# Designs tried in a protein design run: designed miniproteins, single chains, continued (4). Part 94

Each design is a single chain, and the fold is of that chain. pLDDT is the mean over its residues in the fold that is shown.

## One batch from the design tools (miniprotein)

Design m15462
Fold by ESMFold2-Fast:
Structure m15462 (fold): chain A 75 residues (1-75)
Amino acid sequence: AEESLESLKEPVRIAEEALKLAKEKGDKEAIERAEKLLKEGKELLETPQGSEESVKRFEELLRESKELLKELKEE
């Protein structure tokens, strides 16, 4: 059952993609945003899973990471 761990890593993976794209574009603000999302996502992976607070933080990070990646792809 690697799928549940993979789902928790999704914000980190999206943030990593956003960071790579931001670096290619030279977008300093997007680089900083992606690095913050990546750090918070990694911290969430180290926190005990299963609380409602952890789920809400996961959803928020996932949303913000997807939004940043979309902005970078659409400029």
Scores: mean pLDDT 75

Design m15463
Fold by ESMFold2-Fast:
Structure m15463 (fold): chain A 92 residues (1-92)
Amino acid sequence: AVAEASRFLARAAEELRRLAEEAAALGADEVAELLRRAAEEAALLADPAVQRRLAEEAGLSPAELSRLLKEAARAALEAARRLLEEARRRAE
């Protein structure tokens, strides 16, 4: 569970970085900065040690935290893609 969430969050961080680069290329600097921050947070949460500490503090099992983090990362990626789609439309 932790390893699966870590791999998912690491991939989410890479995707968010790519979306941030595309936003920057479009001149959407605020969108690019938001997506870079999201990528940094996803990368931090990909660390299994960070996940274990958060689970302990929240009173959750590692499996429960892993599920919540994957759900949050999926929602963030969907929102990021929508935001970039809108930026593309306004750039052209």
Scores: mean pLDDT 83

Design m15464
Fold by ESMFold2-Fast:
Structure m15464 (fold): chain A 66 residues (1-66)
Amino acid sequence: MEIVFSEEDVELARKAAEEVYRSDPRAALVRIEMKGNTLTLSGDPELVEEVARRILERVEELRRER
């Protein structure tokens, strides 16, 4: 799964991915990579979908704190 972020959201996406990786044990079961503005998740499709959802929710939360 690949998620493309705007340039302004790249830093938020990176921070959200790091926070989700530390807090959600399911994130340890998937591969998470950030290259430029693209977040790539690999692994079990159900776990990838759930971890991606958690990261996107956290990006939205961080964006609201601006």
Scores: mean pLDDT 79

Design m15465
Fold by ESMFold2-Fast:
Structure m15465 (fold): chain A 79 residues (1-79)
Amino acid sequence: SAARRAALIGAAGAELADAGTPEQAPLVREAAAGAMLGVRGEAGRAATAAREAALSPEQAALMARARDEAEARAARAAA
């Protein structure tokens, strides 16, 4: 279900934030929250894309990597 996938993404995002630097943790948590909203529909995906476009390239890359890893971990946990 979308709710289960969102919960798994959130759990993976929290784990990734804790494993990283304190400076990166807020962006990693924001990326995971964006991915959870994306599971719920297009508006969430659009908001995440707009936020990433407003960031520096380095911050946008960090958020994109965090989203991809959180989603990958959620997909593996769901399998």
Scores: mean pLDDT 77

Design m15466
Fold by ESMFold2-Fast:
Structure m15466 (fold): chain A 97 residues (1-97)
Amino acid sequence: MTYKVTVEVEVPESVSAEELAEAVVRNLKLIAPSIEVLEAKAEQRKVDGKYIVTLTLTVKSDLTPEALKRAVEGAVLLAGRDLNAEVKILKVEVEEL
């Protein structure tokens, strides 16, 4: 199955969109080695003094949407630890392609 995963994450100013995307993809492969990340896109915006990164991942996986969502959430939290940054997950959406 091919999925589009959209993640919105609040990050500190010190964390770039590209840095977060790389850390999330790295940790996702560690948590769920069967997931193939085909594409990763990251955009950062500032809203009310907060930095929000929107990650769009195109992945190939045999996981259910719920299991994939949990794996991505775990990868984001581990990415925060790797970057020594407090990250807050605002949204995770999984869409089957």
Scores: mean pLDDT 86

Design m15467
Fold by ESMFold2-Fast:
Order: structure tokens, then sequence, then C-alpha cells
Structure m15467 (fold): chain A 74 residues (1-74)
């Protein structure tokens, strides 16, 4: 059970990387896999999974755009 939770936590990490790259569908798949494995999902991550696909894509695009804007100013 501990190994499954660790694998789940790795999937959470992969989902966060995918979101930073604007890869919404990949991020959703990793978060769902993390939930199946009993990984630690934040309330925000659980709320994100409950959104319809267009809203998930809009949020991921917004996050990726903010990251690019910050990088462009450096």
Amino acid sequence: SMMKRLEGDIHVGMALIALSLGLTELAVEHLRKAEELGGALSPEQRAFLALPAPAQRALAAQRAERSRAISAEL
C-alpha cells in the first residue's frame, strides 16, 4: 500500500509538470491515476478534476500563459 501511495504521489508531480507545459489532458490522466493509487491530491487538484474538460483546458492555458509572461520579463 505504501508503494502504491508513492506511485500516486509521483503521478501528482507528473501532473503538475504537465500543467506547467499546458498539457491539460496528460495532467488530468496523471491526477486520475494518482487518485486511483491513493496519492495525496490537494483540494485544488480535486476541484480541477471535477471541472468539465473546457474549464480544465482554460485553467491550464491560463497557468501556462502566466508562467510564460513571468519568464519573458526575466
Scores: mean pLDDT 79

Design m15468
Fold by ESMFold2-Fast:
Structure m15468 (fold): chain A 60 residues (1-60)
Amino acid sequence: MLSKEELEELAKEFGVTPRQVSGLLKALEEAGEAFGIALAKKYLGLTDEQLEKFLEAFKK
């Protein structure tokens, strides 16, 4: 699991709350990577490059 500090840093970088980052991690784990990708792109407005960084951060 990500630490509180890591969740806060990711939340600040992506413009969302730490609770939302935690929720996205759970959704990615339970609903699968394709759903997590779609949610991140639609919800966070990430570019393809930012999406790659998002997935790498959440796989840790």
Scores: mean pLDDT 67

Design m15469
Fold by ESMFold2-Fast:
Structure m15469 (fold): chain A 86 residues (1-86)
Amino acid sequence: DPLLKAKYPQLSNEDVEALLQQWKLEKVDLEKLANDESVNPIIRRLARAMLDIEEKKGSQAEIAKKYGLSQSTVSLIQRFLDEQKA
């Protein structure tokens, strides 16, 4: 069960967009990043959220709540992932 109280600091949409562009440039493996215990927990959690969004494992609001992200951040990630498919 997701801990409703374990809310990591919210990244701004601008910070998330910059991070997503960096991960694209570096060709980061999101699955590896999400499972790497040496990686910052906030970054790892964001990578897990992106994988859930890509796999359509819930609504944007449900994924936002599960990972302690804003719904606007999840929407930004969804848009980024959709653009990568084109």
Scores: mean pLDDT 72

Design m15470
Fold by ESMFold2-Fast:
Structure m15470 (fold): chain A 75 residues (1-75)
Amino acid sequence: MREEELRRQAEEHREKARELNEEANELGKKAREALEKHKEDPSYKEERLELIFKEAEKTVEAILHISNALALEKE
């Protein structure tokens, strides 16, 4: 049935979003640790920003997957 297929696809998108959010959380934690360790050294600013940027990318990907899951469930 179409509903069962759509539900399965929605669940796949939700699982992918969960994995991406977990990756984003780990990157955010690393960025915070880098900030704490390197407060006195501005040369580490780029490393911290790189981690924050990667976290943002993973978060956006997770949002897109959630959006797709919601669209599939709404039908």
Scores: mean pLDDT 78

Design m15471
Fold by ESMFold2-Fast:
Structure m15471 (fold): chain A 56 residues (1-56)
Amino acid sequence: SEEARERFEEAQRKAATLHAEGKYDEAGQVLGDTYLELAERKEFLDEEFVVTLPPL
């Protein structure tokens, strides 16, 4: 869904900032938490939303 896409894009921006700061574990946690949240709601299975990262 559009909301799921925006949610994940926001998480990716936050993770990119953490990654740039060398906080790789925190960056992965942000993405993983968001991915799992969307997975529980099944929103990332929307035809318009493609998630290529495995769950953390």
Scores: mean pLDDT 68

Design m15472
Fold by ESMFold2-Fast:
Structure m15472 (fold): chain A 87 residues (1-87)
Amino acid sequence: SVLERLKELLAYEASHSSPGMAKVLERMAELAEEFYKFSNGDEKKLLQGFHLMGIRYLITKAMNPNATPEELIEEIERTFELYKKKL
């Protein structure tokens, strides 16, 4: 499934990342699984939500290069919650 492949890729990247980045990527995988369940298995909505999460990560990092993994996780979680409300 798209979800399983996404989780595999995130786990692979986490295993080759700094501890802080690994924590962010692991949380992204958890949120992707949660969102997939919330969307009743809609792979298109999963990919849209994941893209929005990625954009939020990039913007947050650009605006605050010193953002902690915890701060990045909070912004990613907020983005997913906002997207879920639009379903």
Scores: mean pLDDT 81

Design m15473
Fold by ESMFold2-Fast:
Structure m15473 (fold): chain A 66 residues (1-66)
Amino acid sequence: LRDRILRLLAERGALTPRELAERLGVPQSTVSRHLDELEKEGLVARDTRGRVSLTEEGVRYLGRGP
């Protein structure tokens, strides 16, 4: 799921947790939990409007793969 979140953000730019949940077909609570973890790891950032986007580290993570 983490890789799918990061890939969607790479394709679409900035998305809300609700939009991510709809596109991924998972509960918003599941997405929010993963986003909290990804933000703590520095792979995503939130703006003042609650939209989530990839950081430079998130882009590198996608390029390397886990």
Scores: mean pLDDT 77

Design m15474
Fold by ESMFold2-Fast:
Structure m15474 (fold): chain A 76 residues (1-76)
Amino acid sequence: ADELFKEAVKAYESGNYDKAIELFQKAAEEAEKRGDYVKAAQAYSRLADIYFRKKKDLEKAQEYFNKALEYMKKVR
């Protein structure tokens, strides 16, 4: 079920940032449900980058960055 993450990356590379956001959110939720904290952290990190760089939404970027950091701490 890495397919959602791969589809999100393709959407991002094609410049479809809204679709990339949707797919990374779904990828993060699926990773969370299966306890894959590495994939959840990666998906939330990608969401933070999109909101920061492409949407200029600093509040959402910080929220997703914090989620990624929390999941990275769970991998330890």
Scores: mean pLDDT 83

Design m15475
Fold by ESMFold2-Fast:
Structure m15475 (fold): chain A 79 residues (1-79)
Amino acid sequence: NLKTLNLSGNSLTGSIPPELGNLTKLETLRLENNKGIGEIPSVIGKLTNLEILDLSYNNFGGSIPPELGNLTKLKELRL
């Protein structure tokens, strides 16, 4: 059961894959300081165990998905 995914600072390009929503035990997701593009996928709201979400210092566009409101355990949010 994956609890931490930290890919920060790696020059990663492309969009966040919707398959990320399958990591339902995830407590920490750090993708900051990359070159990510596209929209933040609504399936991120399936990660209800998330305590830390950092998507800052990327090129993500569009609106913040309202499904982020499902992340009731979130202690740290950076977009």
Scores: mean pLDDT 81

Design m15476
Fold by ESMFold2-Fast:
Structure m15476 (fold): chain A 86 residues (1-86)
Amino acid sequence: ELDKEIEVGIALIYQAIGNLLFEKGDYEGAVEAYTKAAEIASKVDPRVAAQAYENLAKAYEQMGKTEEAEHFRKIAEEYRKLAEKS
């Protein structure tokens, strides 16, 4: 299977793409990029997963999707707790 370091690297690249799109006001594009980052990171790095889900929640807030934002903030908090045990 893919090396964990490579998967973390790919997740960080998607997170960086999401951050760029978010700064440009492309919140739909940011959601797509952050979702890819979160999906990859959730398997290999809970710290990066927590960051990706938190950024995903912020993008949903900017889109006025409050329920989705709350949902992903809750997921981010669970991954943050998981990362703290490492």
Scores: mean pLDDT 86

Design m15477
Fold by ESMFold2-Fast:
Structure m15477 (fold): chain A 103 residues (1-103)
Amino acid sequence: SLGEEVERLVREFREELEKAEKEEILPLVERYARQVLELVRRAARTEESRRLLDGLEHAVELQLARLRALVEEGAPKEVIKEEALALADALLAGARRVLAAEE
């Protein structure tokens, strides 16, 4: 059920990114990243899953910093959207790895 909830959130995130104006992209990314990380953080109870979660949280922080820099520099919408989609992909893959470490 948690894996299905993560997949649903990332699907909704991608759908909202497709419709988003440039100014909406960063807030959407921050909202969905927080929601997915909250779910996997609640599930992470083993040492392995917590280690994977730490790695995912650091990767997301770096990608968010990059996305914020692109927005501040006035990068084209297409570039910002491409970076947001890359973050969505990393978030889904990372969340799946954390959940797979839980039994």
Scores: mean pLDDT 87

Design m15478
Fold by ESMFold2-Fast:
Formats: sequence, structure tokens, C-alpha cells
Structure m15478 (fold): chain A 55 residues (1-55)
Amino acid sequence: SSKREEEERKRKLEEGVEEGMRLIELGVERAIALNEGLSEEEIERRLAEVEARLA
């Protein structure tokens, strides 16, 4: 019976999805800032704020 292995796999997948979602959120926010025509300095500032929010 692999029910324990299945639950452990699901837990690891959920953890990986959460981590991946954080990275995607940062990437999306950077893309939005670039499309808004922000400078690299302003983009870095906005990303720092998003990172603080996601922590």
C-alpha cells in the first residue's frame, strides 16, 4: 500500500507549488513594472516590496 507515499508526494508537490508560485509572482510583478516603463531602480524597489509581502 502506497497511501503514505502518495500523501508525502502530495505534501512535497504542495510545498514545491508554493515556492514556484512565489517565484512566478516576482516574475509577473517585474514584467508588469517593465511594461509600465519603470526604471531598473524602481523595478528593484517594487520587487523588494513584493518579496517582503511574500515572506
Scores: mean pLDDT 78

Design m15479
Fold by ESMFold2-Fast:
Structure m15479 (fold): chain A 55 residues (1-55)
Amino acid sequence: SSLKEELLRVIGEILRAIGDIIQAELDGDEEAKEKAEKELEKEKERFKKLLEKFK
């Protein structure tokens, strides 16, 4: 279904954002870390909204 495909895409975005946070931490790049953390929060919110559509 379209919801399943969108859910999988959002999971992919979440994993990418986590990777970006880890990389920024290793690089000592506080600005990149903040940007990646904001992207993670955005994708987590989208994930929650999609899960509500399955109920």
Scores: mean pLDDT 84

Design m15480
Fold by ESMFold2-Fast:
Structure m15480 (fold): chain A 60 residues (1-60)
Amino acid sequence: LREELRRRLRELREAAAASDDPEVREGLLVLVDSLEAALPTFSEEELREAIETIDLLLAG
């Protein structure tokens, strides 16, 4: 789960960098940085929730 979240965060960062919308890019980068900082403190349930959230962002 923790390594899966790390992979998702990397994908989200790449998606942010590819975005033509500077507001979307900034928002996604802030989200990635926040989740990376919190990652060592996450429970298994929190890791699953974060992965699901990122999957929704990548799909939408």
Scores: mean pLDDT 80

Design m15481
Fold by ESMFold2-Fast:
Structure m15481 (fold): chain A 58 residues (1-58)
Amino acid sequence: SLVEQAEALIEKAEDKLRAGDSEGAFEYANQAARYALQAGDLEMLKKALEIGKEALLM
């Protein structure tokens, strides 16, 4: 499902963030945000956007 895809991409984004890979984290976070938006899951969208913001501030 779109929710499951967004969740998996959020996990990948968090993994990249922990590894210090800001570009990878931002890319996965953006993909997760798109799936979350299509699924109508605003909580997941907020989480993806926050990870993307953290990646940009690294």
Scores: mean pLDDT 88

Design m15482
Fold by ESMFold2-Fast:
Structure m15482 (fold): chain A 70 residues (1-70)
Amino acid sequence: MADELVKEARELFKKGDYERAVQLLEEAIKLNPEKASPETYALLAAAYRHLGDLEKAQEYLDKAVEKMKS
């Protein structure tokens, strides 16, 4: 389930495994885009920032802010 993928991604993020965290977060969003939370997008943005992909980090941060307004 998407919720389980987000929980696993959060644990991977804490461990410093940003690449796998990104994979699970993107899969969670793909499985249920309607339920993708601002927190899910913010975590994905943070993971991309740690990976040095600043353009994707900004893109997902913008999506997190957009979801907060909804």
Scores: mean pLDDT 81

Design m15483
Fold by ESMFold2-Fast:
Structure m15483 (fold): chain A 68 residues (1-68)
Amino acid sequence: MSAEERDLVVDMLMTVYGLSRAAAEALVDWLLANPDASDAELAELARRFGLSPEDVRAVREVIRVLEA
């Protein structure tokens, strides 16, 4: 994904889910580094960032579309 697309996802996470910029950037960077993450790993990630597993899966799908 481009830097502009990454910034769009970060801004979405801040606006929709109330994450700080640092937390949003960390979440995006983790998902980019772990494209094959299991549902169990995504559930633990969701707990760590204060999100639902469904929300983290939705963010992963947005990243997948932008990486295609």
Scores: mean pLDDT 83

Design m15484
Fold by ESMFold2-Fast:
Structure m15484 (fold): chain A 70 residues (1-70)
Amino acid sequence: SNLKEKIRKLSPLQKKRDEAIEKAIEAYESNDPELFEKAAKEVGKLMDELRNLTPEQIDELIKATEEALK
């Protein structure tokens, strides 16, 4: 299993960010500027939230990294 998927699974905010990025890509590919703008704003909001990760989320991220490197 790849480290990136495991880290995403244990970091809910990272998962939400990645889902928002996927929605932005889908909106861009569908040529829907309104959906793209909304998705881009959501990505920005989630990026701000990631800067304020809780100690619990940081601990989960560390554990996921250590487990994946075994």
Scores: mean pLDDT 66

Design m15485
Fold by ESMFold2-Fast:
Structure m15485 (fold): chain A 70 residues (1-70)
Amino acid sequence: MEKRKELLEKRIEQLEAELDATDVSPADRQRIRDLIEKAREALKQGNIDEAVEYLLEAESVLVRALRRKA
């Protein structure tokens, strides 16, 4: 269990770094940050599946935001 949690924490850090390096709208940035916070809370509660779901949604929002800007 700990190894999977550690990998998800690292994935959250990578997504945060990618978001900081990316120029997206304030609304999309806030939504992605809210999803990252929900993922962190789910991990704190031991809800691994829920954390994965929030991370996948955050990544999807980031990809869609990049496509709208291009």
Scores: mean pLDDT 79

Design m15486
Fold by ESMFold2-Fast:
Structure m15486 (fold): chain A 59 residues (1-59)
Amino acid sequence: MKEEVEEAMRKSLEALRAAGVPEEEIERLRKEIEELLKQGKATPEIVDNLAVRVYLEHA
């Protein structure tokens, strides 16, 4: 995993847990980011945007 993407993911997932987002949605987001990373499409900005979307829908 690219270090910048990994750090963005770790920070975002911890923030979502702290905000009370259900673990099921956090795992879904983790899987989505992992798939994007596997395809070489993941960026820190994409990770942040996905996390904000999950936060607004579930927190």
Scores: mean pLDDT 81

Design m15487
Fold by ESMFold2-Fast:
Structure m15487 (fold): chain A 75 residues (1-75)
Amino acid sequence: MEEAYEKLIEHLRRVLRERFGLTDEEVDEFVAILRKMSREDFVAFARGFVAYLRQRGALTPEEVAELEKLIAELE
């Protein structure tokens, strides 16, 4: 469970840097907000964010499958 959470955070950090062009400081601030969320709120956010990225074509099918698997492990 802890490993799945940290892997999901690492994937989100990478997407924020590479797809949204956020600085390391901005990414750290965003992740700090995510870490303050309840597990339920974090899972809901992650599902919505992955769905958004999929709709925008920002993720490969393999990346979507990996992220969805990590999210499922947190339910």
Scores: mean pLDDT 80

Design m15488
Fold by ESMFold2-Fast:
Structure m15488 (fold): chain A 75 residues (1-75)
Amino acid sequence: MEEIERLVSEAERALKLADFYEKQGKKDEAIYWYEVARENYEKAAQLAREAGDEDTAKRFEQLSEEVKKRIEKLK
């Protein structure tokens, strides 16, 4: 649980950085930090699934997919 919490915190921090760069018009830097957030949510989903928590895994997969869609809109 602590490892999953760490990954989620890292994803949230990356989302804040991505939003900061997006607001400055720094599209490439924003995409980079959104990708970091997506990867951390994906990893959290994998760990939740390995722990037998399918509901939590699906929630993190959904968050990862939402970030992925945001990246595609910036391209």
Scores: mean pLDDT 85

Design m15489
Fold by ESMFold2-Fast:
Structure m15489 (fold): chain A 64 residues (1-64)
Amino acid sequence: SLSPGQEFEVEKRVEEKFGISIGVVEIKVGLAKLLKDEEELEKYEKLLKEMKALGEEIAKELKA
């Protein structure tokens, strides 16, 4: 598991790369689910998956 400081660094680097935070994308996914907007849901779930994949790679680098 990552320390809180390492988790913050991962989130910061992902936000810098994508121009949007993981937390904001998670909110957008939740809103799309509530509104049953399948197009927006697919768009933001895809983006969230790509952002989390980058976050996992950054986390591996920070642990090394």
Scores: mean pLDDT 83

Design m15490
Fold by ESMFold2-Fast:
Structure m15490 (fold): chain A 68 residues (1-68)
Amino acid sequence: NAYEKAREALEQGRFDEALKYALEAYNSGDYDGAIEVLEEGLKRARELGDDWTVRAFEQLLAEVKAKK
């Protein structure tokens, strides 16, 4: 499912795919799964100094939390 694919993408350092699958989880109503992936991805992106990925994850995380 989207949550599992997002988790695998994060383990591989593939933030673009992780964000894509987190969005799919959110769109399917898996708010908890999307939040978990986005929080972990945000933490990792901040550690790497990837400002674009940080911004993308923060934006989606805020939207998911607002709808939960």
Scores: mean pLDDT 83

Design m15491
Fold by ESMFold2-Fast:
Formats: sequence, C-alpha cells, structure tokens
Structure m15491 (fold): chain A 109 residues (1-109)
Amino acid sequence: SMEELIERVRRLNDELASRLGEMSPTMAEAAALVIQAATYLITAARTGDEAFRDRAAALLERLLETHGDKLSPEIVELLREAIRALRAGDLETALRKIGELLELLLEEI
C-alpha cells in the first residue's frame, strides 16, 4: 500500500540520516541529497503537492550531474529510475525506487 511504502522510506531515511558520519565524504554528500529528496517525496505523497515531487526529482538530477561518475552503476541506475518515476508522477514506483536506493546506501556503511 502507499502508506506502507511511505513508512518504509521514512524509516530507511531516518536510519541513513543517523549514520551519515560512518560514510566516506563523497558518499555522505550523495546520501544527504537522497535523504532530502526522500523527505520531499514523502511530503508529495502525503499532500499531493506536485512542487515537492518536482523538488525531489531536481535534487536527484543534480546528484547525478555532480556525483554520478563517483557512484556505483547500481546506484546510478536506481537514481535514473527514481527520477523517471517522479517526472511521470508515479509516486508508488518513486517510493519503491527511493527505498531501494536508501537500502543500498546503508550497505555502503
């Protein structure tokens, strides 16, 4: 359900935010941008406000442009999939992809 996806992303986001100090500087910077995008996506999913969905997509696009060459191919592909879902207005797919991305970033610790 949408509520289960939101709660899962929220829990993973909170866990990653608490553990940023355990990451390399490059990964911590990338993770911080994903955390902010996830926060915007949760707000978009709860409120229906497209501006927050657009903000989430823009942050992830900026992350790919600035750090994409320093990230693993798996993280890059999940970022691209999340951006596509966000731009298409597919919030359920976006939440699922962001959840997978947050899990992978936690594995880097």
Scores: mean pLDDT 90

Design m15492
Fold by ESMFold2-Fast:
Structure m15492 (fold): chain A 80 residues (1-80)
Amino acid sequence: SEAEKLLLEAEEELGLAEIHLALSKKYGPELAPKAIELAKKALELAKKALEVTDDEEIKKKAEKLIKRAEELIKEAEKLL
């Protein structure tokens, strides 16, 4: 489904954001803006998935991704 595709894309973007956040904590804040950008993309995709799905499991996964993305953005912004 379209919701499943959006959710997979959100998971991929969030995974990349988590890597960039980890790197920014070790090597410097220059990577934090990229982590924020990727997490914001994940957030948008997860919200779109939530809007277009009636599947309970997809809704739960989307909500978890939204929370993780929002937390990551807050953590990354503290590095700036």
Scores: mean pLDDT 87

Design m15493
Fold by ESMFold2-Fast:
Structure m15493 (fold): chain A 60 residues (1-60)
Amino acid sequence: MDLVEEAYKIGYETEDPVEAIKKAVDLAEEKYKNASPEEKAKAISDAVTAALKGYIERKK
């Protein structure tokens, strides 16, 4: 599963949006730990966005 799909699932399955964001950041940092600072920042941004989308979808 790619980063965005895993982060979306974290958001969908997590009840607390702050916890969802934290888990998404941790996931992105682990997968991109050897990447450039710019690639890591993009991965964190993409993961947080996906997790928030999953969280919002859970509320529908």
Scores: mean pLDDT 82

Design m15494
Fold by ESMFold2-Fast:
Structure m15494 (fold): chain A 55 residues (1-55)
Amino acid sequence: MEEGVKLAHEALEAARKGDFDRARQLMAEAIKKSPTNPEVWKLAEEVAELLTRPP
């Protein structure tokens, strides 16, 4: 698996568990490593939505 995709998956799991600081760090690294990979952008959108929908 491409490094960026792996980091994006880790970011999504961190966000789902409520570890938003880790999710932000992992998402930023995923985009930095693979900015043109559509799977990374798909996962980044989901992570961003979880981060921007706090109560």
Scores: mean pLDDT 78

Design m15495
Fold by ESMFold2-Fast:
Structure m15495 (fold): chain A 55 residues (1-55)
Amino acid sequence: KSLDEIIDELEAAVRAGDEERVKKLMEYAKKNYSQEEVDLIEFRVELERRRRAAA
C-alpha cells in the first residue's frame, strides 16, 4: 500500500471508531515506512481523533 492509502484507511478507521483497525494499520506503517512518514501518519491520525472527540 502507498503512504496516501495508509493515511486514508487510518483516517476512515478513526472516523468509524475502529481502534483495532487503527492499531493494525499503525503497526503496518511503523514496519514499512520511515520515521518521518510515521510521524506524518501519527499527526493525521491525531487530527482526526481530535475532530471526532470535539463532537
Scores: mean pLDDT 80

Design m15496
Fold by ESMFold2-Fast:
Structure m15496 (fold): chain A 60 residues (1-60)
Amino acid sequence: SAAERAAIADLEEALEKAKDAPEETRKLLQEALRHAQQGNLEEASRLVREARKIAPEAVS
């Protein structure tokens, strides 16, 4: 779906920007990308929120 493609693109960009972020943040974003690729947008969203709580600076 268009929503899945948008979520995947946003997560790929977030991971690129998070190269200097803590390992835990990068792992959460990688997991979110996996879930988005499987169509699990709700779980992907939850993982992104968790990553943002740990390192809000990783989000532009």
Scores: mean pLDDT 79

Design m15497
Fold by ESMFold2-Fast:
Structure m15497 (fold): chain A 55 residues (1-55)
Amino acid sequence: AAPKVTVTVKRGNTTVTAEYDGKSIKVTIEGSGMSDDEILVAESEAIRLAIEKAK
């Protein structure tokens, strides 16, 4: 199987999905209702969790 880890973080009506394949990370944001700062925090959390799961 591909070493691909996907983590989804939901904050209110916004969904942040981080996909990590051991070399690259892709972040997808869907929805609305979050400030730029809240989005940045959610992205950072999703990225961290994806890397943690890939270990």
Scores: mean pLDDT 76

Design m15498
Fold by ESMFold2-Fast:
Structure m15498 (fold): chain A 70 residues (1-70)
Amino acid sequence: MDERLRRMAETKALLDASPRQQAIYGMHSAGFSYEEIAKRLKISVQTVRNTLAAFEERVAAALAELKAKL
């Protein structure tokens, strides 16, 4: 439930992201592995992992902020 709030949090996190970060997020949501994303974007697997971890933290923070206003 609260898919609307989750979508708002994800949208906020994406708008604050660079085009490369948005590409990483999009590929991961499409089911690509960390290795495949790294290969396609010519970056390290560690960079992909760190970028996705940071994105999840931003989404969680945005969700907490949105819920605090309700």
Scores: mean pLDDT 77

Design m15499
Fold by ESMFold2-Fast:
Structure m15499 (fold): chain A 88 residues (1-88)
Amino acid sequence: DLEELLERARQLRRQAASLYSAAAINEAGAYANELIAERLEKDPRASQEQVDKAREDARESRERSRELREEAERLEREAERLEEEARR
């Protein structure tokens, strides 16, 4: 039972690490889309729709990054609870 608790905690920490990685990728994507939007705002050939789309894509990526980070944090808290239970 102790071994099962520790193995589950390790699995949750690995899942959290993967989610943090995915969150970082989405955060980088948000930053890239913000730079695209700034560039489009300065381009006289770009439409307002293109600027708005880039801003929206940045917002969606930032929101996805936040959701992934919150999920990772929940998994880490669960892993900590299992580790404490294993210590009694």
Scores: mean pLDDT 89

Design m15500
Fold by ESMFold2-Fast:
Structure m15500 (fold): chain A 58 residues (1-58)
Amino acid sequence: LAEALRKEAERAEKEGKDIEATILRVVAQTVEDTGRELDLAAVKAAAEASAAYTESLL
């Protein structure tokens, strides 16, 4: 899961979604540190929503 999230972050960076990429990396690190099993699609959707909200504040 953590590796998949890091690959998603790299993809987001290529698309110019720097905030989304940063959020995905933070989640990947948390998953690696805690060993939790999470739904990749749900995590990606949450990161997209959080990035959009954060971008609206900048």
Scores: mean pLDDT 73

